# Ledger of designs, part 108: designed miniproteins, single chains, continued (4)

Each design is a single chain, and the fold is of that chain. pLDDT is the mean over its residues in the fold that is shown.

## One batch from the design tools (miniprotein)

Design m15752
Fold by ESMFold2-Fast:
Structure m15752 (fold): chain A 93 residues (1-93)
Amino acid sequence: MEEAEKEAEEAAKKAEEAIKRAEELVRQYGKLNPEDQAAVDRYRQMLEDLRKALEEAKKKEPEEAKKAFEGVYAAAQLLESNARAAVEGTRAA
């Protein structure tokens, strides 16, 4: 139990940090493209879904929470990559 709790805690921290990086890139995209409301709304919805998934993962038992946090981390990394490409002046393909 203690080891599983520690692993879940580490996974949660990693997922939260990835979401924060994605949020910063989405914020930058919005500042550069204030009239691209459709893309900004899509990114904000993805961020909201990731935050909801993170909160739901916290309600699980440690072993299942770790898997859920790893899933959130992977999704957040993908969003971070897409938002970074968008900030570079290319629409995410």
Scores: mean pLDDT 82

Design m15753
Fold by ESMFold2-Fast:
Structure m15753 (fold): chain A 73 residues (1-73)
Amino acid sequence: RRELEFLARRLEEIISDAKKLNDKQLYEEATRLLDRVRELLAKPHVSQEELARLGDEIARLTRKVLEKIVEKK
């Protein structure tokens, strides 16, 4: 649960950055992952595999945000 709350906050930051970058695809991807995190937060338990997968997807989006920030300058 605590890890899911951390991932949710990270995704909210990515969504904010995507809006500032005017990147619709990044915004949609981050919003879908946030919805996924919210669904898992409603469950009594979450598997380590599900957490690892979400972490990997969020890390990928974080890298995309950094790349877009550098490109926009």
Scores: mean pLDDT 76

Design m15754
Fold by ESMFold2-Fast:
Structure m15754 (fold): chain A 94 residues (1-94)
Amino acid sequence: SKEEEIEKAIDELFAKYPELTREQVLKLLKWFIDNKGILTKELIDKAAEELGLSREKVMELFLDFRGTVAELAKRFGLSEDEVLELIKKVLDKK
């Protein structure tokens, strides 16, 4: 199912960043979704400050999230906005 593929993509994201806690990755992903995948200076600065991460590391993660959303959108035949809504629903269950 699309939900299972999204869960797998999220789990792969956690595995890719073992130096981060699951809570840190989930917060970044939630903020990314809440901002509709738009990377603003305000979002990056807030995430870096609140999680104790460098702006460079936050940017790396957000760009990786963008790539994941784009690949899922292509695979599912959905818009990126529709994929963000599906990811939000999956995260709300965890």
Scores: mean pLDDT 84

Design m15755
Fold by ESMFold2-Fast:
Structure m15755 (fold): chain A 60 residues (1-60)
Amino acid sequence: SLEELRARYDEELARVREELKDKPPWIQAFAEAVVRGARALAELLLERGKKIDPQLLGIS
């Protein structure tokens, strides 16, 4: 569901922030942008009735 998708991406964003906390700010910003972009694409595909696989989008 959309709620499950959002919860998963919110959790992944939090994990990425923790893993990259000691990295330069530009790497942190880039990684967050990638996660946010993947979420936006996943929501778009879900709205169109397409099946999505978060692992294929690089989200664990």
Scores: mean pLDDT 74

Design m15756
Fold by ESMFold2-Fast:
Structure m15756 (fold): chain A 81 residues (1-81)
Amino acid sequence: HMVEVENGGTGAKVIKAIREADKQGLEKLIIKDNAVSLITNKESLFSAENVGKRIKGAIERSPNLKEVEVFGNAKKALELG
């Protein structure tokens, strides 16, 4: 069935959004996209941790962003990373 993914994995899309927001000098970013939506219903602790670590690293390397809010499975991945 149809999955709404425009340009690849949701985790990569979240990281790209963070990077682009920082590059544009935005101080606040709200992400409602799901970083782990494409991981099968097997909640892989390693997969979620790896996605979370990558998203966390992108936020930490975004000096212009003062506030980043992440929702859905992307937030859950951050809590595990």
Scores: mean pLDDT 61

Design m15757
Fold by ESMFold2-Fast:
Order: structure tokens, then C-alpha cells, then sequence
Structure m15757 (fold): chain A 84 residues (1-84)
């Protein structure tokens, strides 16, 4: 169902956020994370889980040199902050 797809996407985004925060290879983990957060379903995660995703986005923003990608990350962060 649509709800099951949205939950899977949210859980995948959380897993990718945790990997990005823990990774010693910033490019590999952050590229995977950027791809996942562009489709993030924020309403399927708890406030505490959303905070983890927001922290990973902040880390990605601080490392991002592409202004277009940085703008997309900032837009995703704003959407997450509305749910926290």
C-alpha cells in the first residue's frame, strides 16, 4: 500500500541518516543520504527520529559545495523542522 511504501521510505531515510552521521567516508555516505532525503516522508518518523535526520542534514549542508544541492537540503530541513 501507499502507507507501507511511505513507512519503508521513512525508515530507509533514518537508516541512511544514521550511516551519514557515523561514516568516515563523507562523500559516499552523504551522496546516499542526499538521494534518500529528497523523497523523505517525515510524518512516519517520531520527533526523536526526525531530530536524527535533521542532524544528518545539517552535517550534509556543512560539507556540501554544490549550491543547488545545498538549497535542496535546506528545503528538506525546513520540512522536517515543521514536524519536530
Amino acid sequence: SMEDIEREMAEQSLRNARLALESKDPKKSEMAFVASIMTLVVDKLSKEQLKVVAEAIDKAISREEDPEVKEKLLERKKKLEERI
Scores: mean pLDDT 71

Design m15758
Fold by ESMFold2-Fast:
Structure m15758 (fold): chain A 62 residues (1-62)
Amino acid sequence: AAALEAKRRLAAGLLRLEARGLGFEPSPELEAFIEAAVAAHLASAASPTDLVRRLAPALRAF
C-alpha cells in the first residue's frame, strides 16, 4: 500500500516535470490527464521512470 502510493506520487511528479520541459503550462486538464495515466499504468510499469517513458509520446500529443 505505502510503496504503491509512493510510486504513484513519484510517477505523477516526474510526468509534471516532463510536461514543464515540453513547455506545457499547469492546467486542470493536464493534471486530470496525468492522474488518469498514472492510475491506468501503476501496476504494470516496472518503475516510475518506466511509466514516464511509456507515457511521454501521449504527453507530447496532448
Scores: mean pLDDT 75

Design m15759
Fold by ESMFold2-Fast:
Structure m15759 (fold): chain A 91 residues (1-91)
Amino acid sequence: SYKEKLANKLIEKAKEAVDRAEREGRVTPQEAAIVSIGAHAALELSPEKAKEMLEWGKRVAELARQDPENREAADIIEKGIKNVEEKLKKL
């Protein structure tokens, strides 16, 4: 379905953003937003994929919190994680 194809593409972009952030030791607000979007998209596929995306999101959040310049990125990813976790509880 188109919905599954779109979700898989968003997850792919999120994984690329995670790998880039971890390699560079920093997170941009754009990368945080892409990871948050990917985690939300994973909810459309399965709870298990959403949980996997949350694990990547938590790694990105931890990295962002280590850098004071990453305050915006940390806030974006933390908000995204909480939204996905709340939706998972209702599935």
Scores: mean pLDDT 83

Design m15760
Fold by ESMFold2-Fast:
Structure m15760 (fold): chain A 60 residues (1-60)
Amino acid sequence: RREQLLLDLVKLANKLKELMSDEEFTEVMRQAAADIQAHGLERAVQFLEEKLKEYEEKKK
C-alpha cells in the first residue's frame, strides 16, 4: 500500500541519516525523489534499502 511505502521510505531515510554525512544524505534523497517521479514510491524504497545495506557495510 502507498501509505506503507511512505512509512518505509521515512524509516529508511532516518536510518541512512545516522550512517552518512549531510552531503551524502542530500544526494541520496535527491536520487530517491527522482526515482519517485520516474518510477514511483516502490522503486525509491528499494533504492534506499540498497543504500542502507551499502552504508552498513562501509560503517564497519
Scores: mean pLDDT 77

Design m15761
Fold by ESMFold2-Fast:
Structure m15761 (fold): chain A 68 residues (1-68)
Amino acid sequence: MSPLERALEELEAEVEERLKNDPELAAELQAQLRFAARYLSTRHSTEETIAALRALKEDLLRAAEAEL
């Protein structure tokens, strides 16, 4: 498995755990992370992409938790 795919699986698992009571929202955030990974990986290194995805995950979760 690529480093990026492994990082995505870890981030998706964290999203699922934090939003375990809202699986639809978890799926939406996971889809956003996958989309961002595809976009960022065409313009940035794998390491930079993973760092950006970790930051995006926290931003998305903070926004979701503030709305709830």
Scores: mean pLDDT 83

Design m15762
Fold by ESMFold2-Fast:
Structure m15762 (fold): chain A 96 residues (1-96)
Amino acid sequence: KLEELLKRGFDEEIDATMEIMKYAILKRYNAPLEEQLKEIEDAIKELEAAIKAYEEALKVASGKLKEQLEREKKALEESLKIAKEEKKEIEEKLKE
């Protein structure tokens, strides 16, 4: 059912948002880089899960709902790109 796919995508998006917020707090308070790395990795996994769920919903969505899901998926993909860049920066710092 479309509703079940939307619920799954929304739940994964909430999880991703929570992990991103936790990462932001750790970074702001200069927590150990290893802890920051674990949190951004968790955020990346949740973002990828949310994107996949919305991709499945997009296969059956139409009209205004399809347009909304396309915008949300694009925003999540942009967040994923940023999260991957943050992970790379942490990994480079850990090598120093």
Scores: mean pLDDT 86

Design m15763
Fold by ESMFold2-Fast:
Formats: structure tokens, sequence, C-alpha cells
Structure m15763 (fold): chain A 104 residues (1-104)
């Protein structure tokens, strides 16, 4: 198992711990994010994360911290958060993470 595969598995495990803490609608989107990550489907993962950010900005901030911790950022989703999100905290956190990975 590669280092990236181990990081992905740890991220998935942490995301699964969040499922019982969220409402059923947000839980469906979080499950979609988990399934996309298990399948290494970055487009599906980005789409699911963007829907979570609309439904539960606080959860999205926690998930962004996990992306940063495990060095598995959804770069396309973070860029869309900066461009489209009405939540200033989400935009600031996305910019911080992108800078930490060497992206502007």
Amino acid sequence: MSLADKARQKLIAELRKLLPKVDPETAKKLQALIEALENNDGEAASKAFLEIAKLDPELALEIMDLFDKYSLPLLGALKKIIEESSDERLREKAQEILRSFGFE
C-alpha cells in the first residue's frame, strides 16, 4: 500500500466518524464523498464536498482541516469555494490550504 493510499484510508476513517454527528441530508452527501474517495474519483468527491459546504459550512471547515492534515486536498473544489461560496470563513480556509500546497 502506498503512502497516498494510507493517507486516503485515514481520511475516510475520520470522515466516517462524522456521519453520526450530522443530519440525514448532509449524511447522504458525506457518504457520497466517502464513496468517491474510496473509488479515487476526484470529480465525484469534489461535487459531494461542494454540496456539503452548502448544507453545513461548519462540517465543511472540519473536512477541509482533514484534507490539509492528510495532504489530500480536493483542489478543484477548494477553487470553486473561493469563487462561489458566500461564506467568508470557507473562502479564507480554502485559500490557506491552497497556499500551503503551493497553489495561489
Scores: mean pLDDT 82

Design m15764
Fold by ESMFold2-Fast:
Structure m15764 (fold): chain A 98 residues (1-98)
Amino acid sequence: MRRRREEYRRLEREADEILAEAGRVEAEAEALYKELGPKHKKKILDAQFYAGTAAVSAGVAITLARLGAPVSDVREMVERGREQLEKGKALLEEVKAA
């Protein structure tokens, strides 16, 4: 039980970090949309979608951890959130480089 609780705390912390970063990506996407207008609209909206999906995955991970779901299920949601967050960040970097 002690080791499992420590693993849940670690995964919840990672999920909280994903939520915070997703919020930053969404804020940056909004700022870029206002600044650059329609030229990069699709990439900006795709980045916003990935950030939103990352936040949902992170939220699900926290809920699963609190319900005592298998650690593997919690980890899978954290990994999905991280992957989606990385895709959103990459799209915003492409917009900034253009």
Scores: mean pLDDT 85

Design m15765
Fold by ESMFold2-Fast:
Structure m15765 (fold): chain A 76 residues (1-76)
Amino acid sequence: MSNEEKARELQEKLVELFKQYLEALAAGDNDTAAKLYQEIEELYQKLQEIYKQLPKETQLKLDRELLQRLREVYEA
């Protein structure tokens, strides 16, 4: 599996966790939201480590794509 493929898989997991995090916040489930936020932070740190192994242009592309996906979840 390439580093780009690993990054994309982590991005998909992060987007799904972020969606669950927002749902937990909306439900007032602060304990679940706190756990999900920790998982998001851990995945994001792992994703940043993989980004450092990729060409600059690929890093910028993937980061832009992730931010757009997170924005779409937040605005939904």
Scores: mean pLDDT 84

Design m15766
Fold by ESMFold2-Fast:
Structure m15766 (fold): chain A 80 residues (1-80)
Amino acid sequence: EPYVLTDEELEQAVDQLGQLLLETMKKNKLSEEEAEKLGKKWVDELTSYLRKVHKMPEEKVEEFREKAEKKIKEAIKKYS
């Protein structure tokens, strides 16, 4: 049976991504450009994983991507 992530689990995943990026930026002193590239890579990898492994509907994958990208931008802006 395909494992379907709940909206709450997706929100938690988005929050964890933002926190992990913020911690990585602090630890490695990443520039805004480096942080944007890393964040985009993580979002692309996760959306690919959700689509291929969990067979998540494209609409839900896109919602996750949009929320994750927004959270990443907020984390970068807050730290910079």
Scores: mean pLDDT 78

Design m15767
Fold by ESMFold2-Fast:
Structure m15767 (fold): chain A 78 residues (1-78)
Amino acid sequence: AEEFLKELGEVFSNPENRKKRFYRTAAKAILDHFEEISEIIRTKGVSRGIAYLIGLVLRYIADEEYGTEEDSEEVAKM
């Protein structure tokens, strides 16, 4: 669970992905809510943990600023 989430954080933080707001926000959400997401993955399974992470990312994007790029809007519905 923790290893998987750490690997995801690395993927979202690579130079290519870091260029896009959605991926930067996803990396931040993993860092901010690492324990909650890890617990959900361990107790409820990976699918539910990922759903929770996606919800956090969407919330972060909405809360920070309502300046969404076309790419950001497309990726937000993964």
Scores: mean pLDDT 68

Design m15768
Fold by ESMFold2-Fast:
Structure m15768 (fold): chain A 100 residues (1-100)
Amino acid sequence: SEEEKKKELELEAELFSIRLRTIALAKKLKALALEKGDEETAKKLEELIERLENVSLENLEEEIEKALEELIEIAKEYKDEETLKELEELRKRLEELKKK
């Protein structure tokens, strides 16, 4: 039905929104890693950003989930409570999307 197609497009739009926000938070954490002189974490974050930017739609949900887990651990290590809160909200949005 046309309603089912509309819901599918809305779900894809939400998934793309979560990806863009995840990339933005990864870039924020990369900048913080560079300020701390943590070149290994900065490189890991650059590779994570590249994966998210180049992932196929088929693998997008799985790659976002993996990225959010990695970013949450880095935010915890850096004690960036603001970024951690934003990442946890994105994780919740992704879990709600997976139930549909």
Scores: mean pLDDT 87

Design m15769
Fold by ESMFold2-Fast:
Formats: structure tokens, C-alpha cells, sequence
Structure m15769 (fold): chain A 68 residues (1-68)
């Protein structure tokens, strides 16, 4: 049987990869919002790390909203 916690961790890690500056703007905004909806300490850590290096104001706004 699949562990729900392990599944959530894998989804968080996959979404965090979409926050990379290599991804299109729309994908990065969507990933930030999805991580914010999932919540939890791992999602928050990825959001804070992404925000510290984010230069696009739209993605930065989505990251800040997700962390609120």
C-alpha cells in the first residue's frame, strides 16, 4: 500500500523542481501555489529557499502568498 505521507513528500519534491529558474513563469507560479496548498514543513522549506533566489516579481509574490 502507498504511504500517504511518502506520496505527499514525493509530490512536494516534484513541485519544488518546477520552481527552478529553468521552468516557464506560469509553471513556477503554479508550483508555488500548489506547494502553499499542500503546506507542511518540507513544502515551507522549499518555498523559503525558492523565494531567497527569486528575481521575478510575479513568482516572488506567489511564493510569499504561499508562505502566509
Amino acid sequence: ALDVSAYDEAVVAALARQLSSREPLEVRVAAARALGKMGGPLARAYLELALSGETDPAVAAALREALA
Scores: mean pLDDT 75

Design m15770
Fold by ESMFold2-Fast:
Structure m15770 (fold): chain A 88 residues (1-88)
Amino acid sequence: MESLREEMAKAGKLAEGEALLAEHAAARARGDEEGRNRAGAAIARGAAIRARIEGADPEVVEQLEKAAEAFEAGDLEKAREYAAKAEA
């Protein structure tokens, strides 16, 4: 029973991730720096949670968490650096 609820929760998190990616792109297109940064932080946090659940390397999880913190601080340069390290 818990396994089914976990799969449903995971599916919900994936759908939320897609919505956040769309909002990040829309905010960038509008020039909404704060909205872009908030969406970016939410995407990075969601990615870190999913990576942890999927058993990804702890370094990848750490870089995604640092990217989220940098987005929340408005430091796009550091946020992009941490996100790039997570992809490598």
Scores: mean pLDDT 67

Design m15771
Fold by ESMFold2-Fast:
Structure m15771 (fold): chain A 100 residues (1-100)
Amino acid sequence: SRERIETILEMLRIRVEEFPPKEPVELVLGPGDPALVPRIAEVLQQLGFSPAVARRIAEAIVEVVGTENLELIAAERPNMEAILKALESLGLERLEELAA
C-alpha cells in the first residue's frame, strides 16, 4: 500500500523535525550485519508495518545500509533519522514491491 508507506515516511519526517538526534546521521553503504534483521523488523513493526512486510524491508535495508547505521536503527531507543534515511535509500518503488 503506497499510501501507507507515504504516511509512515511523513510521520518519520515530522518526528525527526520535532525530536532531532544530537548528531546528524551519515548513511554508510552496506551490506550490514544480517544478525540485526530481527531487531530492525521489530522496530519497523512498531512504526506500522506488518510482520511479513517489516521482515522483507529489514532484509532489504541490511543489504544496502552499513552496520553502523543499522545499530542506530536496532538501538533500544531507535534513531528515527537513521530509519528515515535507510527507508529513503531503498526508494518508494522498492518499498512498494516489498510491501506488496
Scores: mean pLDDT 84

Design m15772
Fold by ESMFold2-Fast:
Structure m15772 (fold): chain A 73 residues (1-73)
Amino acid sequence: EQEVQQLEEQGRLLQGLGDDLYVQGGVLRARGAQSTPREAAELNERGAALEAQGKQLQDRGQQLFEEARRLAE
């Protein structure tokens, strides 16, 4: 029971962090679209990196939810 709850809490935390990073990445890319070409290149690179990290955390959180579901059975 407690192990299931801990996995669910970790999954929620990771998905929340992933969502935050993904949003931050999107903001940087949007700012890049309105910037000089030099600034746009840097912002797009940083934004893409944050979006990739965010997606990885979201995927990891989903895996923890699936593990919690298996243990709850």
Scores: mean pLDDT 84

Design m15773
Fold by ESMFold2-Fast:
Structure m15773 (fold): chain A 83 residues (1-83)
Amino acid sequence: SELGQQALELTQQAEREYTYRHAEELIAEYEEKLAALREQAAKASPEEAVTLEKQAEMYERRLERVRAIRAEAEAEERRRREE
């Protein structure tokens, strides 16, 4: 279980590092997906719109996470340069 916990922690760290290094690309991709889903939802039936809006909420959460990770990393880089 401890080895499993360490593997999970390493995976999460690798995912955060990937997200930071590819933040601009991920933001552009998620913004594009979000815009497309919202446009589709506006033209869809009420039943279809519910599914599309749930997908849009998922991309909103992903976008918020990427922006937060980038902001934290940029703030830390600035602090290191000032020291």
Scores: mean pLDDT 82

Design m15774
Fold by ESMFold2-Fast:
Structure m15774 (fold): chain A 84 residues (1-84)
Amino acid sequence: STETVKLEKGESLTIRVAKGETMPEVTIEVLSGKLSWLLEVDGEFFTGGVLNKGDVVTLPAVSGREVVITFTALEPAEFKLTTA
């Protein structure tokens, strides 16, 4: 499935996956603007960075662990989240 997300400057979207659930493989594609992102696994920093228009990042599926992904718009941004 694919969802398109729009964030205003300074706005954040947080996705939480509980330890008993599975996060499927997720592809993030930035259509416009600039995003900061952070992936935490079991409460610890795993990866993150800044994404610009045209950037694509694929995150692996995670099972049996708590996953928190936070996106923050550094500039008004639009991006796609695709699962599986």
Scores: mean pLDDT 84

Design m15775
Fold by ESMFold2-Fast:
Structure m15775 (fold): chain A 65 residues (1-65)
Amino acid sequence: MTLTLEVLDADGRVVARVSREADSPDTPLDVPELEPGRTYTLVLRATDESGRTTTLLTVTTTAPP
């Protein structure tokens, strides 16, 4: 399956996207460089071999100053 991490800014714009194949549910994903003090929403999705996409995690966070 393919894991995709999308990073959205406070206006809902995709500022970064990271995708990788996952052989394990505990596959780590690197978060791209974020501007200090900005609020972001991180959305993790999994796409299976049938092309179905499931949202695994949505987290809103503020990058440290």
Scores: mean pLDDT 73

Design m15776
Fold by ESMFold2-Fast:
Structure m15776 (fold): chain A 92 residues (1-92)
Amino acid sequence: ISEIREETQALVDAILAGDLEAAREEFLKLMRIVKEKSKDIKNHKDLIKITAEMMRILASLIAYELGDITPEQAAADVKAASDDIIKILEKS
């Protein structure tokens, strides 16, 4: 299992538990891992796609913290965006 999959699961677990502090910490860890894994990508279109998925994760966390979406919806959005990031990284 990749480090991105492990950290995504930790973030999802924190969101579903309603632990906002843990969710913020796991989000920052996930972003750090994605940034590190993306440093060698030469295709600018793939970098734009990864950035868009990272922004999607951030938007879902903000909406969750504001009470605009359910924890289940935020967790689903985070997982979907992370799966898309992994797919781009595995192809690149």
Scores: mean pLDDT 84

Design m15777
Fold by ESMFold2-Fast:
Structure m15777 (fold): chain A 100 residues (1-100)
Amino acid sequence: HMTKEEALSFADFAIDLLEKGIEFARKVAEEYPELRDEAQKAIDKLETLLNKVRELKARIEASTDPEEIERLYAEIQKIVDEAVKIMNELTDKVLEYIKK
């Protein structure tokens, strides 16, 4: 079972991952003008997810209910999965563009 400290540690991991994903998307927008619209959509989605993780982290910090902490942790896991998909999709577009 997830401890509160483990859940908070994972929230911090998710925040770092999302911040790095946003930075990657910004670099794509800078280096590949033809992908700027796709990169901006990725930035917007990742920033929304980052704000959600920060909110979920605050709720974990305030919680004393192990079941609530486990539920909030599961929501952060879903956000990480979504963030990875967004980053992979943008990476695939960069690779497709380079091959042309």
Scores: mean pLDDT 89

Design m15778
Fold by ESMFold2-Fast:
Structure m15778 (fold): chain A 69 residues (1-69)
Amino acid sequence: MAGEEVERVIDETYARLNALLAAAGLPPVSRREATQIALTGIVSDEVYERLRRAAAATGAPVPARTIPK
């Protein structure tokens, strides 16, 4: 079953988002928020604006509102 794949995606999402936010000096997302994003593929408006701001500050590409798994 894809259980290990889902957990890997959650861990990668958590690490990736918080690395981007830390690089921009912005507050991190919680593991709960990262889990919700990874499982639903949907980023909340608040988290999306924070990630967009982080991407602009670091020169990284802006993440999509819907993240494929």
Scores: mean pLDDT 71

Design m15779
Fold by ESMFold2-Fast:
Structure m15779 (fold): chain A 99 residues (1-99)
Amino acid sequence: DEEALKLLKQAVEYLKQGNVEKARKAVRQALKKLRTASQELVDAVIDVLNEAVKNKDKEVVEEVLRVAMELLRLSGDDRELINRAIGAVLRAIGALFDL
């Protein structure tokens, strides 16, 4: 998951630079590299979501929703991690309604 975390952090930087296409690709690559869920990964997903929402980029928000859903699936029986991942999913869904 170190690769997935790095890709999510890179996506934030691409969004800050206005490079939406590279950000979208980085989020998609992060999804493919996910093997476990962690608080750090959920926090990184929320950081990408916040930047994508500022830019009103629906395509990046859709990719973020997919990553958040996969993190929820990977959370297993960890109630704290499940709650954090659900929070990320709900925030992404809410953002899509406003876009």
Scores: mean pLDDT 86

Design m15780
Fold by ESMFold2-Fast:
Structure m15780 (fold): chain A 91 residues (1-91)
Amino acid sequence: SDEEISQKIRELTERTKELEEKVKEGDKEAQEELVRLYIEYSELLAEMGDLETALRLARRAVELAEKYDVSPELLEEARRKVEELEKKLAE
């Protein structure tokens, strides 16, 4: 439901802010979790039809994945999400 999706977005936004501080401190697990949360947030916004915001968050996931040298698999997942959303917006 829209209410459940909105609640998840609020929870992810708060969690993202908390993780950004730990990420700056060099916490590797927090760095990887932050990238995953941006991907998940992007997916939820895309489900709501907010493709422009979803794309911005997916691009942020790629930026963070490259900046913090996360696993190649996670980086590729973020890049695929960007490509999918760019293609949808070009339609």
Scores: mean pLDDT 83

Design m15781
Fold by ESMFold2-Fast:
Structure m15781 (fold): chain A 74 residues (1-74)
Amino acid sequence: SKRDERIKQLEEMAELFRKLGDTDLEELALQGLKILQDDSISDEEKEKKIKEINKQMVALLRQKYPDREIVVID
């Protein structure tokens, strides 16, 4: 499912950022995982929160890794 694909993508991102020592990007990816796995939050609220995290992550990626392919959580 799209949710499962998004979870896998965030897990892969968190692992990559941890290996790179980029704690800010790792924390954003981990926040995304927590939101998607939180059964107390509605699917609509999850989408809103994930879009906010994605925007922050893309902004940081553009500053720190301009030569890397930017992968968004969707």
Scores: mean pLDDT 78

Design m15782
Fold by ESMFold2-Fast:
Structure m15782 (fold): chain A 74 residues (1-74)
Amino acid sequence: DEAEIRELRERARRLRERIRELEPKVTEEQKPLLQLAKVALEMAEAAIDAGDVDLARAYLRIAEELIKEIEEKL
């Protein structure tokens, strides 16, 4: 469904913006978590490009959870 893919692309774009805002704020201890979130986002974007909605949602959720953990510890 093109509407679902569009929603997932916007979700990924917003998450990328959140990651960019966090990069100058994260501690040395949080850098590995931020890197995992970036990898999860890249995997989500690859899944979106492949049209795999379920896989894209799973990786976006993982990336969002990692970003939330970083934000909560700031």
Scores: mean pLDDT 87

Design m15783
Fold by ESMFold2-Fast:
Structure m15783 (fold): chain A 71 residues (1-71)
Amino acid sequence: SAELLSRFGDVYIFKVEVDGVEVTVTLRRIGPRQWLARLAGTDLTEIVEREEGESLEEVALRAAEKLLAAQ
């Protein structure tokens, strides 16, 4: 699951739970459908493209899954 914690302009901060692990993910808008995701407390980043009909919470969850797999 993903929950929006705060928003500052083009920067969105989410609390995300993946397989019982709670992490904070920051999404920054870098294009019309492109987001730079960062795992808080790390230097891990990933570029994710928002799919048609996808919510930002769904983008944050998908980004968190990729970032955690890259650990």
Scores: mean pLDDT 84

Design m15784
Fold by ESMFold2-Fast:
Structure m15784 (fold): chain A 72 residues (1-72)
Amino acid sequence: MEERAEKAVNGDEEFIEEVLKKLQERHGLTEEQVDAILRGELQTPELVASLTDEDRALLEDYGVAKVVKEKK
C-alpha cells in the first residue's frame, strides 16, 4: 500500500469532480460544503447519513476525509 503515486492525478481529479457533482445534485450542497466534506470537515451525522457507501469509499480512497465506520 505504500506508494508514491497510488492513483493518477487526472483520475483522482475526475473522481473527485464526480463525487462533488453527485453531492451537489443529490443533496443540494454548495461547492464550499462539498469541499469541506472532502477535507473531513462538516462530517456531522446527518451529512454522513446523506452520503452513500460508494461516496464514502471514494472520499476515503482519496484520503481527504475520515468517514465514521459503522462498527462501533
Scores: mean pLDDT 55

Design m15785
Fold by ESMFold2-Fast:
Structure m15785 (fold): chain A 57 residues (1-57)
Amino acid sequence: SLSDAEREALFAMAVKELEEAKKELSEEEYQKVRDHTIAQLRALGLPEAQLEALAKL
């Protein structure tokens, strides 16, 4: 039950957070944070297309 606006907001926030994490963290720590973020957003009901886009960051 997330609305389209809530899904878009969560996706945009995740993109921003992962871009900042990528600048600050090692490659190994970044991959761990990215995978954890994707798992949490999957549990919240984000579409697989958006989750796949995050995985490419």
Scores: mean pLDDT 86

Design m15786
Fold by ESMFold2-Fast:
Parts: sequence; structure tokens; C-alpha cells
Structure m15786 (fold): chain A 84 residues (1-84)
Amino acid sequence: ASLTLTLHFEDGSSVRVEVLFENGVAVGARALEPVSAAQAATIARLAAALRKYRASEEVVREVVARFPEPTVDRFGTAVAVLSS
């Protein structure tokens, strides 16, 4: 399963990202468009954080429903808090 969202970066750029799920838990995230090395590194760190917190698909979908166009930091923080 997967979920697509638009992530906003601190530099004002935005990227469409796909979050990948296995057995209802986030296992990765990937850009759906060409990205800079800095954007790719940020998305890789976000994917690592989602795996660390064992973010469920339900939690990720709820965060996206509440914040349709979140910043990277807002998305990561909201998922971490709700994945308690």
C-alpha cells in the first residue's frame, strides 16, 4: 500500500512524495519527481524516522487528512507524536 502527499521544505520548495507501507506500517518514502541532493537526504531522513517510530498507515493518513500540505518538520513531528 502507499499514500501520496506534497511535502513543503524550509527553502520554500515542495515535492510530491509517496510513503510506502507493508503490513500497515511505513517502510519507506520516495520522491515522485526529480529532487536535489538536499531534498533526497531530507526525504531519506524522514523515511528513517517513520521506520523508527513504526508509523502506522492509519496515523499517516490521519496526519495528511489534518495537514494536506505539511512541512517536512510538521509531518515528521505529528507522525512521531501520534505513533506513541
Scores: mean pLDDT 83

